# Designs tried in a protein design run: designed miniproteins, single chains, continued (4). Part 81

Each design is a single chain, and the fold is of that chain. pLDDT is the mean over its residues in the fold that is shown.

## One batch from the design tools (miniprotein)

Design m14797
Fold by ESMFold2-Fast:
Order: sequence, then structure tokens, then C-alpha cells
Structure m14797 (fold): chain A 113 residues (1-113)
Amino acid sequence: SEKKKLEALQKAYDILIDFLNEVYERLRKAAEGDPELQAFMDEVVKKLSEAIKKALELMREGKYDEAIETLQKAFDEVIEELRKRGLEELADYVQELFEKTLNELRKIAEELK
């Protein structure tokens, strides 16, 4: 049903935007008063925003598994970069949030089968 597909897409959109806002606020707080760290966090947010945009385009085409794979790859890259900078606590927090978000999207994908 087209209505069911649109409702699934709206739910996925809401999940991803809420996720991006939570990550943005956490990264902003962690970088407060540090211009070099702020520049790095802005790059991380840009990377996540671009991955989310691509995932939503794939979801509009019904390609939920490919969208989830796109997000997983971007998430893994972000976690690696945070850990390389010694931001272990932040990386752990963001990793847990990523896993929760991907699991919610996987449930939507399964319901569409």
C-alpha cells in the first residue's frame, strides 16, 4: 500500500532527524570553548547529515537495506575518527545511539516485507 510506504518513510525520517539532533547537541557540548574541536565536530555532523540524506533517498525508492548499509558505513567511520582523537566516552555514547537508531530502522524495513 502506498499509504503504508509513506507512513514508514515518515517514521524513518522522524527517527533520523531526532537522531541527528541528539548527536549534534552532544557533539556541540563536548566541543564547547574549543574552536579546533568545534571544526572537527562540524565535519562529523556534515558527514552524518549527508549519509542521512542519501539513506532517505534510498528509502523513498524502497531500498531500506541499502539505506541501512549506507548509514552503518558512515557511523563506523565517525566512531573510528572519534576514537583516533581519544574521545572514547563520546565514541561509546554515539555508538550506542547509532546501534539503537539502526535497530529501529531495521524494524521498519522488516514491517515492509
Scores: mean pLDDT 87

Design m14798
Fold by ESMFold2-Fast:
Structure m14798 (fold): chain A 65 residues (1-65)
Amino acid sequence: MSTEVALEIRIVALGYEAGIGIKVEFKDNKIILKADEKHREKFLEVYERVKEEAEKLGFEVELEL
């Protein structure tokens, strides 16, 4: 399993647990997370939980609401 696939599964699972849909895109060294603005608070919670792990793997995390 690639690092990208493992991270996507993790992020999607965290979003599901939080009750929100998160779309994950990879672009070069960036992970782009997309969600509806109405879910901003829960989305930021998921972001905080994955940011450290993603950064350790060499990825920058970008949010789109």
Scores: mean pLDDT 78

Design m14799
Fold by ESMFold2-Fast:
Parts: structure tokens; sequence; C-alpha cells
Structure m14799 (fold): chain A 86 residues (1-86)
């Protein structure tokens, strides 16, 4: 299940990034969001409490530079990954 979910998520990420290649800012934000969401939800999936705390703190630092729209995008992506790993 995990390998299958990760393969599907990788394919979706690549498709979304390709659509945004002309907008460098959106591309970078989407890439950072995928990294942050994946790190948090994989740490949660493997029940790695220390890693989960570390990545949650990194997410909080990232959110300090984000607009409200960017924060909602990261939250939505994190929820989608969590649901697919469950």
Amino acid sequence: KLEEVLRELEAEMKAELEKLKADEKKFKTLALNWQAAAQIELARYFKEEEALEKYTKKKEELLKSYTEEEKKELEKLTEEIRERLA
C-alpha cells in the first residue's frame, strides 16, 4: 500500500509541477509544500514521534513566510496525503 500510494502521489506532483513550469514562484511553493507534507505524513505513518515534531516545527517556520492562500494549499495537501496513507 505505501509504495503504491507514494507512486501515485509522485505522479500527481509531477503533473502539477509541469502545469506551473512557466510560473517559477508557484513551482517553488508547490515543491516546498509537497516536501513538507510528505515528510510530516510519512513520519506520522511510521510513528516516528521525534521526526514528526521536527518536521512540524519546520512547517511552522515555512508558514511564517506564507500567504493565507499558500497556508490553505499546504494544509489541503497534508490532509490528502494523510487520508491516502490511512
Scores: mean pLDDT 79

Design m14800
Fold by ESMFold2-Fast:
Structure m14800 (fold): chain A 100 residues (1-100)
Amino acid sequence: DVEKRVKDAYEKGKKDAEEAIKNGDRQKLQELHNKVVAAELQAVGLEIDKEFGIKPSKEELVATAEALYYAIGIEEAFGLDPERIARLKELADKYVKEAK
């Protein structure tokens, strides 16, 4: 179930970030930030593929949506960039819809 995968990713991202913030773990905070950037780059890769006429598979769409929802959870816990959260949600929901 795609909806379960993205929900689990979101909840995990939020929990991982809240724990890292609570512990003041700078290394984990940097790793989590890097995961947000990686999810954004994964989405950029899908958009480039589409521009060149390469159709993403359903699993590629689901995996990208899952990575984006994990990133959304992280960013909501950080509370620093609401515009980034809005962009990530728009992309993730688009890919979930395309995968169905």
Scores: mean pLDDT 88

Design m14801
Fold by ESMFold2-Fast:
Structure m14801 (fold): chain A 96 residues (1-96)
Amino acid sequence: MTVRATIHVPSAGLRLDVEGTLPALVDVARAVEPFMSEEDGGVALIAAATNAVAGGADPEKDTSREGRVRIESDNPEVAEGVAKALRDAGIEVELV
């Protein structure tokens, strides 16, 4: 199953559009977490992933990590850090 999510981290000038499996979405959330403050909307992505699991999606049974992420950032250092973490997880990254 493919899920779509938009993550906006205003403090880092970062926006991600994610399309992939639930495990890929979780990997994206983990990659972005170091660049989020608790006051950014980043908590909303983790809550959305948790709600999907509670609704019957099982990330432990879905071993597929196929995903694509489009990254827009006003901070190239943050964009490169997130892109590297996602590529290391096997996720396709498009930098804008």
Scores: mean pLDDT 65

Design m14802
Fold by ESMFold2-Fast:
Structure m14802 (fold): chain A 73 residues (1-73)
Amino acid sequence: KEEEFKKIADAVIELLREKDPKVAEHVRSVLEKLFKEGKYELALKVIQTAIDGLRAGKSSEEIIKEIDKVVKE
């Protein structure tokens, strides 16, 4: 299940990269750390935050800031 999640996360990151490579790279970096720590639920929240921000037309900078807030809790 964890290996499957990592594969799906990689696919989502590639899709994000097509729209906003800066957001995609930040998500990739954050997820790498969260996966290492076993924080899979937080990783899902990070992905959702990036998707929601892009759908809302937010800037790369705004989305990255929101992701950082989610991770910091």
Scores: mean pLDDT 82

Design m14803
Fold by ESMFold2-Fast:
Structure m14803 (fold): chain A 72 residues (1-72)
Amino acid sequence: TAAERAELRARLEKERAALEAARPELFASLSPEERAGVEAALAAADRALELLDAGVAPEEALEALQSGILAG
């Protein structure tokens, strides 16, 4: 539903913003492989938000998020 899409979107935006804000501190202590994982997670979140904005169902956006994270 539109409400489910809005809720997921708000949650992803909040989580993405928190990860982005923590990124410089995290990158100071992370290995190159772990940094790549963080960047993949951010890119996957951006893709999921893009799909939600395009009107894609929440379950499809979540599947894209999961696939993007696993591919990174």
Scores: mean pLDDT 78

Design m14804
Fold by ESMFold2-Fast:
Structure m14804 (fold): chain A 67 residues (1-67)
Amino acid sequence: GAMEELEKKKEIAELLAMGAAMTEGLTPLSAEVLELTETKAIVRVTTEEGEFIYEIDRAKKTVTRIE
């Protein structure tokens, strides 16, 4: 249902942001979706090195650290 689709979208956003953090040489511990729209997600990633904010542009399929 619609709630299952929203939960899945949040989980995908968290995984994408944590994957981006790993690619940058960070050690991700957890992720939290702060904002989710049809085109963008804002995700806070907690790492051993600190806390970082990532923007996911779904249309462009890009993940960018904005902190």
Scores: mean pLDDT 83

Design m14805
Fold by ESMFold2-Fast:
Structure m14805 (fold): chain A 76 residues (1-76)
Amino acid sequence: VTLGVPQSIVDGLRALGHEVTEVNSVSEIPEDTERLIVRNVDYEELTKKLPTLKNLKALVVLDDEVPSSVFEAFRK
């Protein structure tokens, strides 16, 4: 699942055989998401959403500046 990621990166992931689902907001991220890639998102909304993603195995943030609270929410 990707949110705010450039189309070139999405296309690259699909070309490598990955199944990619694009969403337009944090609220649209499915609860059964196992892998999440984000860029230029609302970190407050993301931090609140991360604890609901019980199956999340990997979080990739493509921003230069990321609040520690995001990774804390991912780790519980």
Scores: mean pLDDT 70

Design m14806
Fold by ESMFold2-Fast:
Structure m14806 (fold): chain A 65 residues (1-65)
Amino acid sequence: MSPEEILKEAKEKLEELLADPSMSREQAFLETTKYLSELTKEYSNDERIKINGEFSKWLAKVYLE
């Protein structure tokens, strides 16, 4: 799976979790972070940092502004 595909999967997972009315935003963010960690477990630390950085940047612009 490419980094771009991982970012797409993480974004889709967050949107799915946020659609659940029983799920708080903080819980959705934590579950998505765990999911992202599982998707990137075979990646190098440098690649994982880059992928997490891109996801966090997207998250800040869309959900934290």
Scores: mean pLDDT 79

Design m14807
Fold by ESMFold2-Fast:
Structure m14807 (fold): chain A 84 residues (1-84)
Amino acid sequence: MEKLREFANEAYEALKLILEQGITEEQKKALAHIAEQLEALLKSAGRVSELERRLLDAIKEAAETGKEEVLKEAIRLAKEIAEA
Protein backbone atom coordinates (compact mmCIF):
# COMPACT_ATOMS: atom_id res chain seq x y z
CA MET A 1 0.00 0.00 0.00
CA GLU A 2 1.28 3.49 -0.92
CA LYS A 3 0.68 4.94 2.58
CA LEU A 4 2.85 2.22 4.18
CA ARG A 5 5.69 2.86 1.69
CA GLU A 6 5.44 6.62 2.31
CA PHE A 7 5.50 6.06 6.09
CA ALA A 8 8.46 3.65 5.74
CA ASN A 9 10.41 6.28 3.77
CA GLU A 10 9.63 8.97 6.39
CA ALA A 11 10.57 6.52 9.17
CA TYR A 12 13.82 5.61 7.37
CA GLU A 13 14.88 9.30 7.28
CA ALA A 14 13.79 9.92 10.91
CA LEU A 15 15.54 6.76 12.22
CA LYS A 16 18.77 7.67 10.38
CA LEU A 17 18.68 11.15 11.96
CA ILE A 18 18.16 9.64 15.44
CA LEU A 19 21.14 7.29 14.90
CA GLU A 20 23.31 10.25 13.76
CA GLN A 21 22.30 12.38 16.79
CA GLY A 22 22.83 9.49 19.27
CA ILE A 23 20.21 7.53 21.19
CA THR A 24 19.43 9.66 24.25
CA GLU A 25 16.30 9.51 26.44
CA GLU A 26 14.67 12.16 24.18
CA GLN A 27 15.46 10.09 21.07
CA LYS A 28 13.98 6.99 22.80
CA LYS A 29 10.74 8.99 23.25
CA ALA A 30 10.85 9.93 19.54
CA LEU A 31 11.30 6.22 18.64
CA ALA A 32 8.31 5.29 20.85
CA HIS A 33 6.20 7.94 19.07
CA ILE A 34 7.21 6.58 15.62
CA ALA A 35 6.29 3.06 16.82
CA GLU A 36 2.85 4.28 18.00
CA GLN A 37 2.21 5.92 14.60
CA LEU A 38 3.26 2.77 12.71
CA GLU A 39 1.14 0.53 14.99
CA ALA A 40 -1.94 2.71 14.36
CA LEU A 41 -1.29 2.67 10.59
CA LEU A 42 -0.90 -1.14 10.54
CA LYS A 43 -4.13 -1.60 12.55
CA SER A 44 -6.01 0.62 10.06
CA ALA A 45 -4.52 -1.21 7.02
CA GLY A 46 -6.28 -4.55 7.77
CA ARG A 47 -3.28 -6.41 6.25
CA VAL A 48 0.14 -6.67 7.93
CA SER A 49 3.21 -8.32 6.37
CA GLU A 50 5.95 -10.05 8.36
CA LEU A 51 8.36 -7.29 7.23
CA GLU A 52 6.04 -4.53 8.54
CA ARG A 53 5.62 -6.37 11.87
CA ARG A 54 9.42 -6.81 12.15
CA LEU A 55 9.90 -3.07 11.58
CA LEU A 56 7.40 -2.22 14.36
CA ASP A 57 9.05 -4.70 16.77
CA ALA A 58 12.55 -3.35 15.98
CA ILE A 59 11.52 0.30 16.57
CA LYS A 60 9.83 -0.70 19.86
CA GLU A 61 12.96 -2.58 20.99
CA ALA A 62 15.22 0.36 20.03
CA ALA A 63 12.93 2.69 22.04
CA GLU A 64 13.17 0.40 25.12
CA THR A 65 16.88 -0.58 24.95
CA GLY A 66 18.59 2.28 23.08
CA LYS A 67 20.79 -0.29 21.29
CA GLU A 68 22.32 1.10 18.08
CA GLU A 69 22.36 -2.39 16.51
CA VAL A 70 18.56 -2.66 16.91
CA LEU A 71 18.06 0.84 15.46
CA LYS A 72 20.28 -0.09 12.47
CA GLU A 73 18.06 -3.16 11.91
CA ALA A 74 14.95 -0.93 11.99
CA ILE A 75 16.60 1.43 9.45
CA ARG A 76 17.32 -1.50 7.07
CA LEU A 77 13.73 -2.81 7.43
CA ALA A 78 12.23 0.65 6.79
CA LYS A 79 14.35 0.98 3.63
CA GLU A 80 13.21 -2.45 2.34
CA ILE A 81 9.53 -1.54 2.85
CA ALA A 82 10.00 1.91 1.25
CA GLU A 83 11.67 0.32 -1.82
CA ALA A 84 9.11 -2.49 -2.20
Scores: mean pLDDT 83

Design m14808
Fold by ESMFold2-Fast:
Structure m14808 (fold): chain A 64 residues (1-64)
Amino acid sequence: PVDDPTQEGIDKLEKQAQQLKSTPGSDKQAAQTYSTLAGAYLAMGQEDKFQEYAQQAQQLVEQS
């Protein structure tokens, strides 16, 4: 199998963000993780995914 460190890192961050989002009091940490995901997708040229995760991060910051 091809080792893709970018994709593996994104998969781990996505799992981390979902866990934090479902954990009471972790909305700010979840927002930071989604912001990191948005930046990673932007760096890969995937602007649709960047917008999706940036929106998630912004909503969590506003709710916390």
Scores: mean pLDDT 75

Design m14809
Fold by ESMFold2-Fast:
Structure m14809 (fold): chain A 72 residues (1-72)
Amino acid sequence: TDFQSQLAKLASAVVNGDEEKAKKIAEELGADEESIKLVVDAAKAFKAGNVDEGTILLQQALQGIVAQRQAQ
């Protein structure tokens, strides 16, 4: 599956507040521990209704995952 498709799936899980699914997708993408933590924190923020915080954390997580992928 395309990397961009996996990122979209991750973002969807985070926005839906699905911590377990978001964490699993991030792990499958090879995200480091810091990026996985940001993903989980973002999902928790969305679940709590903190959309602004969740969006910032998700953006940071996605940037970290993309940077790690490019540094292969």
Scores: mean pLDDT 84

Design m14810
Fold by ESMFold2-Fast:
Structure m14810 (fold): chain A 80 residues (1-80)
Amino acid sequence: SLEDRLGELMMRALGLFQSSYHNLSPEQRKEVLKILDRMYELVDKFLNSTDPEEKRRLLREMEELYEKLQKIANESVKKR
């Protein structure tokens, strides 16, 4: 279901944040927190929506934000 996909995506985003946090610079942490804040806004919109097409669009936007989180996390690890 769309709800299952939302749950999986948010768990992945939070897990990625938790595992990468200690490798992030202060500037990267600020950027990641802004992305997570935007993802929570989209979750709220998703849960209040009754339109399946809107829910799919919101999920797509959240997937794009997750890709940005992955990029930041990967860049933080390459400084080893």
Scores: mean pLDDT 83

Design m14811
Fold by ESMFold2-Fast:
Structure m14811 (fold): chain A 67 residues (1-67)
Amino acid sequence: SDEELREAGRGGGRLARQLGLELQKETGEPEIPVGGSVIDGDKVIVTGTAGENVKVKEVSIEEAIKA
């Protein structure tokens, strides 16, 4: 449903922020970590970025909603 997709988008955004913060902690980058999420069919593609470093994770819609 549209509500589930909306919640998955919000959860994906939270996961993207977490990945960016984790990556910043691992790399020691001074830049503010950023992230994004995209719903692609039955998946949510989550991207976290810290400086020049990028980490990508694919999760299910259900996993994104639970985040």
Scores: mean pLDDT 76

Design m14812
Fold by ESMFold2-Fast:
Structure m14812 (fold): chain A 72 residues (1-72)
Amino acid sequence: SAAEAAASILGGALLGAKEKGYLTEEEARSVADGLRANGADAAADALLAAMKQGGGRITPEQLEALLRAALP
């Protein structure tokens, strides 16, 4: 399902963000493209909105919130 795909993709992104402390805009765009390819457009939109609010970065805490929203 789109929700399962979103949870898997965001989980991988969260692991990367925890190692570095953030995701870059390029990394977040790549994640958003993967989300859209799997029908998770709402999750992709939320990720890109968080990026804009963060000045081109997204934190592990923001990714955890997006991941929790993707889980049932």
Scores: mean pLDDT 82

Design m14813
Fold by ESMFold2-Fast:
Structure m14813 (fold): chain A 60 residues (1-60)
Amino acid sequence: SKEELIKKAKEEQLRATELMRQTMALMKAGKITPEQKKKMAEDIEETNRKLIELLREIRK
């Protein structure tokens, strides 16, 4: 149902926000490698891509 897709979209949005917060905190603490930073940025992009896909499914 469209309601389930909207719920999943909200969950992915919250996950993206949390990943951004964690990434920024680790960078400020100087505890992150360049490789870890790239991986976290990729995870954020992946979550955003899933959000866009879910929105497209809702519009179909």
Scores: mean pLDDT 78

Design m14814
Fold by ESMFold2-Fast:
Structure m14814 (fold): chain A 95 residues (1-95)
Amino acid sequence: SSQLKQELIQLLDILRNLYNHAINLKNKGALGGFSHLLGLARRLMEGAIDYLRSLGEEELAKKLEEFGKKAEDKVLNQDLDGLNKIFEETKKWIS
């Protein structure tokens, strides 16, 4: 539904902020804070995927799961440009 798509786009914006803060903390050597924010993003992602599957939205759930794996890889490798590209591509796909 259009409401569900809007909620997912809002979720992606929240995740982008968490990942950006995590990368910033890692760059400052604040590894504890980095790990904490990455853990929060993982839990938020897992909850959203489970919710989508509970609604029968398997295609959206699989897309979010694939997005999460790619995003985490970009965060761990401090690839900010790659991270921003997959956010924009995922938002366009959902829209």
Scores: mean pLDDT 87

Design m14815
Fold by ESMFold2-Fast:
Structure m14815 (fold): chain A 60 residues (1-60)
Amino acid sequence: MEELEKKYKEAVEKMFKANEDLVKLRKQDAPYSEIRKAMEEMTKYAKEAVKLQKEIRALK
C-alpha cells in the first residue's frame, strides 16, 4: 500500500510536468503527434491519480 501512495504522488507530479512539456512543445513548433501524446499522457496521469487514491483505500 505504501508504494501506491508514492505512485499517486508521482502521477500528480508527472501530470504537472506533462502539462509543462505540452506548452513547450507547442511553442517550439513540435509536430501534432508529439503534442497529442503529451496531452494523452497528462489525461492518463490525472485519471490514474484519482484511481490510485481510491484503490489505496479500497484495497484494504
Scores: mean pLDDT 76

Design m14816
Fold by ESMFold2-Fast:
Formats: sequence, C-alpha cells, structure tokens
Structure m14816 (fold): chain A 85 residues (1-85)
Amino acid sequence: SKLEELLREAADYAYSAGARRAILLGNNDMLKELEEKYKEVMKLIEEKDYEGAIEIIREIAEQAPASDREQALKLIEEVERLLKE
C-alpha cells in the first residue's frame, strides 16, 4: 500500500504539471493524451504492474516543464528504491 500510495503521488504530480501546461497552451490533443495515460497508470497500479506504471509516469513527466519533470523523476526514484525491498 505504501508503494502504491507513492506511485499514485508521482502520477498525480506528473499529470497535474503536464495537464496545466497543456491547458495553458490550448493543446486539447495533449490534454486528452495525458488523461488516457493517467488512466492507464491507475489500471497498471491496480494490476500490480508497478514497472509498467513507472514507464507511463515517465512518459507523462516528459510533457511537463523541466523543473516539474525533475521533481516527478525524484518521486519515481523513491518508488524504484521501495520496489527493491
């Protein structure tokens, strides 16, 4: 549960930053793509596919501004450490 909570936090952070950027740019296609990827992350977490969830979160983070992307990646690094436990 702690691992899943941190995965959801990382996903929420990356999605929030990317979605805000998409909205500011008026890029509806980007926003739709991010929404679909976010739903896929939630499905992968429910299926216990944590590595798959991490990969999609990284893709979401690529759409965020550089500073927000780096913060999302730090959260992912913490998730990867917990996966080794």
Scores: mean pLDDT 84

Design m14817
Fold by ESMFold2-Fast:
Structure m14817 (fold): chain A 80 residues (1-80)
Amino acid sequence: SLAEELRKLIEELKKKREELRKIYEQTGDKSVELQIKALDNAIEMGERLLKEKSNDGALESAIRFMRAVLKSAEAYIKNL
């Protein structure tokens, strides 16, 4: 289901957030902090949509957006 896909995606974003948090603790780099904020915003959006029992179109749009955020975070970490 879309809700199950969204739940799994939220967990993947939370794992990337934890990786970036550890990097931020070591470096204090403001660009890392900005990446963490982007992940926090995506996670909050996903959790809100699950709570509000949003329609399939909203869930599909959110999943697409959150996948893009995850891919961006992965690329960012690889280039550190």
Scores: mean pLDDT 86

Design m14818
Fold by ESMFold2-Fast:
Structure m14818 (fold): chain A 58 residues (1-58)
Amino acid sequence: PPTPEQQRQIAILQTVRAVLQAELDFHLKINAPQSDIDATQQQLQDVQAQIDALKAAS
C-alpha cells in the first residue's frame, strides 16, 4: 500500500488532474486556440505520468 506521503502526493496530483481536465473541457467547448488545448493536454500527460510513477513506486 502507498505510504502516507505517497498518498498525499497522489491526492494532490489527482486534484490537479481534475482541474486540468475541467480546463480542457472548457477550452474544447468554447473552441479555444489550438495552442491552449495542446498546452493543457501536455500538462495532463505530465500529471498522469507523475501519478503512474508514484503508484509504480508503491
Scores: mean pLDDT 85

Design m14819
Fold by ESMFold2-Fast:
Structure m14819 (fold): chain A 82 residues (1-82)
Amino acid sequence: MAPRLKVSKEEVEKLARAIANAVKQLDPTADKEKLFKAIREELLKQYEETGEVNVADLLRVAAKYASPETQARLEAVIAELE
């Protein structure tokens, strides 16, 4: 079961930055600013619609901006969460 987190608007910024930083540490070639922007946009969309975020959807967005090796790792985590 994919975890859904109830978040505040303030927590959206912190979570987006944390995920972007984590992916950049796993993949030094990843564009941290593009990652942050994409993750933030997905988080804000989910927050505005439901007040909750789906962690699997966030990882799926992050995977699009990562190397093939990091994408495979993120996809494995997504599969385990779903």
Scores: mean pLDDT 75

Design m14820
Fold by ESMFold2-Fast:
Structure m14820 (fold): chain A 66 residues (1-66)
Amino acid sequence: SAVEEKQAAIEKAKKVAKELGIEASIAVHGKTVAVVAEGASEEQLKELKEALEKALPGYEVVVTKA
């Protein structure tokens, strides 16, 4: 179901951020994954976005800093 897909996307995004050592808040809206990274550099934001786009094909990934 769409709800189960959303939950899976959130958990996958959380795991990717954690593996990169980035503290992040994650929200999923339809096919968009929105991530707010805390204390991250511009380079870390780019790395996180690329990793998330690879891990979540078919989703639009938006990464911002707090």
Scores: mean pLDDT 82

Design m14821
Fold by ESMFold2-Fast:
Structure m14821 (fold): chain A 91 residues (1-91)
Amino acid sequence: MKEASTLTGANITAVGVGVEAELVGPEKARELAEESAKEFKKLSEKSYLTMKGVKAALESPEEGRKEAEKLRELGDTAGAKAVENTIKVVE
């Protein structure tokens, strides 16, 4: 079962990382996304996949879209939207 508070945290983090990419550049934002992915991997599989998708989106919008589709197929609409929001910020 998904944890609503955990998914909300992932969404907020993903948006924050995307905004920071515009301020500090995509490379630094990717480092932050990678660190967040390691943290969420310990807490929740869905949160880990969401942060992995955010990292992919920061590297390539196309890879981010693929990860967002996977999250939607798993029923994690909130995680998919977090990845899609990251894509919009970096495009």
Scores: mean pLDDT 67

Design m14822
Fold by ESMFold2-Fast:
Structure m14822 (fold): chain A 65 residues (1-65)
Amino acid sequence: GAAAVAAGREAAREAAAGGANRLASAVKTHQVLSAGGTPEEGARAAREAGAEGDAEEHKRLGLQL
């Protein structure tokens, strides 16, 4: 059913996005640290970048227009 399809798509998305999100998080963390920020600031920026991507994917997977 739809729930099983959604679960399958989420697992595939997580596997693919995990690599991309790890790279994006590493880049954001490095940028913050290179600018003299703290590791906590880097982690926050990385989470904010990931949350934006997740919001768009949730809209798409939830069949929202």
Scores: mean pLDDT 60

Design m14823
Fold by ESMFold2-Fast:
Structure m14823 (fold): chain A 70 residues (1-70)
Amino acid sequence: SELDKLIAQLRAITDQLRNATTADQLQALLQQAQGVLDRAASLGYVDDPDFQAVVAELQRVAGEKALELA
């Protein structure tokens, strides 16, 4: 259940990243994502394949958004 909550939080942040219109919004969302990643690492979830898939999608969307806002 904790893993499912962290995955849901990363998915919500990824959706917010898709709708970000400013560099400040992008940076704030990346800081929120880092907090979730740090929590997952502390709980030993970083090697979970479902968690890794959601992190990969977040990183892809964040990279695309960074280029759009440059």
Scores: mean pLDDT 89

Design m14824
Fold by ESMFold2-Fast:
Structure m14824 (fold): chain A 56 residues (1-56)
Amino acid sequence: GACCAEACNNACKNAGLGPTSCTTCEDCIACGWKCLQVDPGAGLTCIAGCKLCKSN
C-alpha cells in the first residue's frame, strides 16, 4: 500500500515542525521519530500510520 508520508508530514507540520522528507515507509518512520522528540502525540501517530502501511 501507499506509505503514510502525507499524513506524517501533515501531523509534523501541524506540530510546528518544518517540512519533512518522508517519501518512503522507512523515511516516514525515521521522520516520525524526529517528530516524536518535539511532539510525542504527532510523532506516535506518524510512526503508527507508517508501520501499518509497511505491514500491508
Scores: mean pLDDT 63

Design m14825
Fold by ESMFold2-Fast:
Structure m14825 (fold): chain A 90 residues (1-90)
Amino acid sequence: SKLAEEVKERIRRLLDAAKETASPEEQEELDGLLETLEDFIDELESMSSDEKKVALEIIKDQLEKYKKAYPQWKETLDEILKLIEEFINS
């Protein structure tokens, strides 16, 4: 959908901004995270409301692990989570 494409574009821009101060190793991690999140948004479009809630808890746990490993990404990852929650609850 158009909304899913807009959410993916906003996530990409947030992660691209994080890459500006990232090491080459961290840039590779951010690229992998982007791919995971884009796939997740695409899968969400086919899910029921109950399935979306379960999927949201899984992604929240994954993003919390990234925030523990890379505290410098906390604000970026919190904004991404907010975008995903808004997409699910719209």
Scores: mean pLDDT 86

Design m14826
Fold by ESMFold2-Fast:
Structure m14826 (fold): chain A 60 residues (1-60)
Amino acid sequence: VGQVARAVADNLAERGDTASAEQARKVADSGSLEALRELAEQQTGISGDALRVGIVAIEQ
């Protein structure tokens, strides 16, 4: 869970969305699966790449 959230945070920061990246890092620190799921839903409007990373990690 935390690994996926950190990957999402890194992707968001690379795209210049520092505020969303900070939120994703907080999710990684909490280890919350529920918060990660909410992030994945928001990614439909933010970044398709971040959503794909989350799906791949969950599938593993």
Scores: mean pLDDT 61

Design m14827
Fold by ESMFold2-Fast:
Structure m14827 (fold): chain A 72 residues (1-72)
Amino acid sequence: MSEDARKAIGLVAKGKYEEAVKFAKSPEASIDARVAAASAFLNKGKYDMAKEIIDLLEKEDPERAKVLRNAL
């Protein structure tokens, strides 16, 4: 797992949801970080936040976005 993905999961686990969304949506974040953040939000039942990140992923990585969207 990339360091960016690990950071995204850690922010969601700590309840820093706004910071996690901001990080995942930043241009510096990797696709793996966005996937990790969306997955972590799904595991927390934060479907609105997960969907926001998945909608961004649909343009960059449609296959991974589809897998995550099926979990909504």
Scores: mean pLDDT 81

Design m14828
Fold by ESMFold2-Fast:
Structure m14828 (fold): chain A 83 residues (1-83)
Amino acid sequence: MDSPYLKEIKKVLEEAGVPEELIQRIINAVQAYVVFLNAGLEDGAEAARKRIDELLDQIPDPEYREKVRALVDKLVADNKALA
């Protein structure tokens, strides 16, 4: 739950003025994506990744979308090393 990357994602989204409800949805989708990847559930991981992208598309500024995507990729890489 308390990954440094998840904290940074939340901070980036807060700075972008994203509503708290949307921030929580994005964080939940990222956590689900990581869980499915660690479990080897490819279909679940694909669905979660698609959900992340759909939620990020609701952010008007593409710079913040790209920052969050980069942080998700770093979180996934680090979580694979910790699992």
Scores: mean pLDDT 79

Design m14829
Fold by ESMFold2-Fast:
Structure m14829 (fold): chain A 93 residues (1-93)
Amino acid sequence: VLTPVEFTVEDLGDSGKRLVTARAWSLDGSPTLIKLEQLNEKPLSDLVLHERLPNGGGVGSTTIPADQPAKLKATAEDEASGSKVTKELEIKA
């Protein structure tokens, strides 16, 4: 069973960017993969970094421009079962 996806957004100060992190956990301890994608015609300009945690957690993070709206989708996948949960995040300028 996957937890709901949780988003955090952090301002990176003078960089003009925000750090977006998505997290989810498999309650069965299975590895969780987080996929981040943008829901408009423009792909994410910065790399998506992925981390698998040893206790069934998954983390995906990327940076986006701070002064522009963004619509992001995170998909968490339980790698043992293939079960998926998704969450969308709208970030206002």
Scores: mean pLDDT 73

Design m14830
Fold by ESMFold2-Fast:
Structure m14830 (fold): chain A 100 residues (1-100)
Amino acid sequence: SPIEEIEKLTKKFIEEIKKLLKDYPELAKKIIDTIKKGVKTVIEYVKQNKKDVAIEDIDIMSDLLYSFIDNSPLSEEVKEKLKELIDKFKKEVIEIVKKS
């Protein structure tokens, strides 16, 4: 199921975020809450066969996550690693949505 694949990817992504942000629990919570909310909306659009809107919402979520990272006190190295994880997650979720 495309929904089960998105849910599995989301769980893995959240665990990777928690590891990178172990020393930044408030920022981790903000990012994770945003991901959970965004993914829930994407899944609802996938269920409605609104693939284009689902992809647009993934883009909006990614832009918001980038904004949180850029405005954070994190080192540049950690910011780059987080952005790489976000870009990978975005790509993988979009591929699932397109195949659904």
Scores: mean pLDDT 90

Design m14831
Fold by ESMFold2-Fast:
Structure m14831 (fold): chain A 61 residues (1-61)
Amino acid sequence: MSRAEQNMLEAFELALSEITDPEVKAEMERLRERFLAAKSHEEAVRIFNEFVDLVEKYKAS
């Protein structure tokens, strides 16, 4: 795992520690699992962008 991917994983861990909504937390856990299972850097980045969108949507709610 590259340093960039490690930084992305740290962002997942931080968000999961802060989120109290069980449905949002479950969705983020699924994105984290998909991120860890990503077969390419491009796939990992795409999944991380989905995670960022989810975080922004949650904060806006």
Scores: mean pLDDT 80

Design m14832
Fold by ESMFold2-Fast:
Structure m14832 (fold): chain A 65 residues (1-65)
Amino acid sequence: SEEQEKINSLIAAQLIAISVGAKLEVRGGTLVVTYSPENRAAVEEVRPALEENAEKAGLKLELRE
């Protein structure tokens, strides 16, 4: 179902964020990924995957330090 696909995309985004040392929060229509400056390069490398999973969940991606 579309609902299950959204849930699966959120789980994928969460696992990706954890893998690069970032925290993930849903705030309204936005998937917020918060990270320390030392993890910036790793977060930028996975940004396309985070954007794809956010889009599948109907959310916009926002990266925060």
Scores: mean pLDDT 87

Design m14833
Fold by ESMFold2-Fast:
Structure m14833 (fold): chain A 65 residues (1-65)
Amino acid sequence: SSLLELFRRAARALELVAREGLSLREAAKQVGLSPRTVSTLAGVAARSLTPELAAANAEALRKLV
């Protein structure tokens, strides 16, 4: 799978956690990823933002795992 497709699926899993109250494990299963893969991709995405925004989002994403 392309990296963009993996990021899209990870983003969907995080949306399911945030909006529908699913556990990270359940959300990851729905998008066909492991919870660790979702966590890893979320960390990579956070680091690709501006320094200030990356730091704030990285801290928020760490609380999801």
Scores: mean pLDDT 72

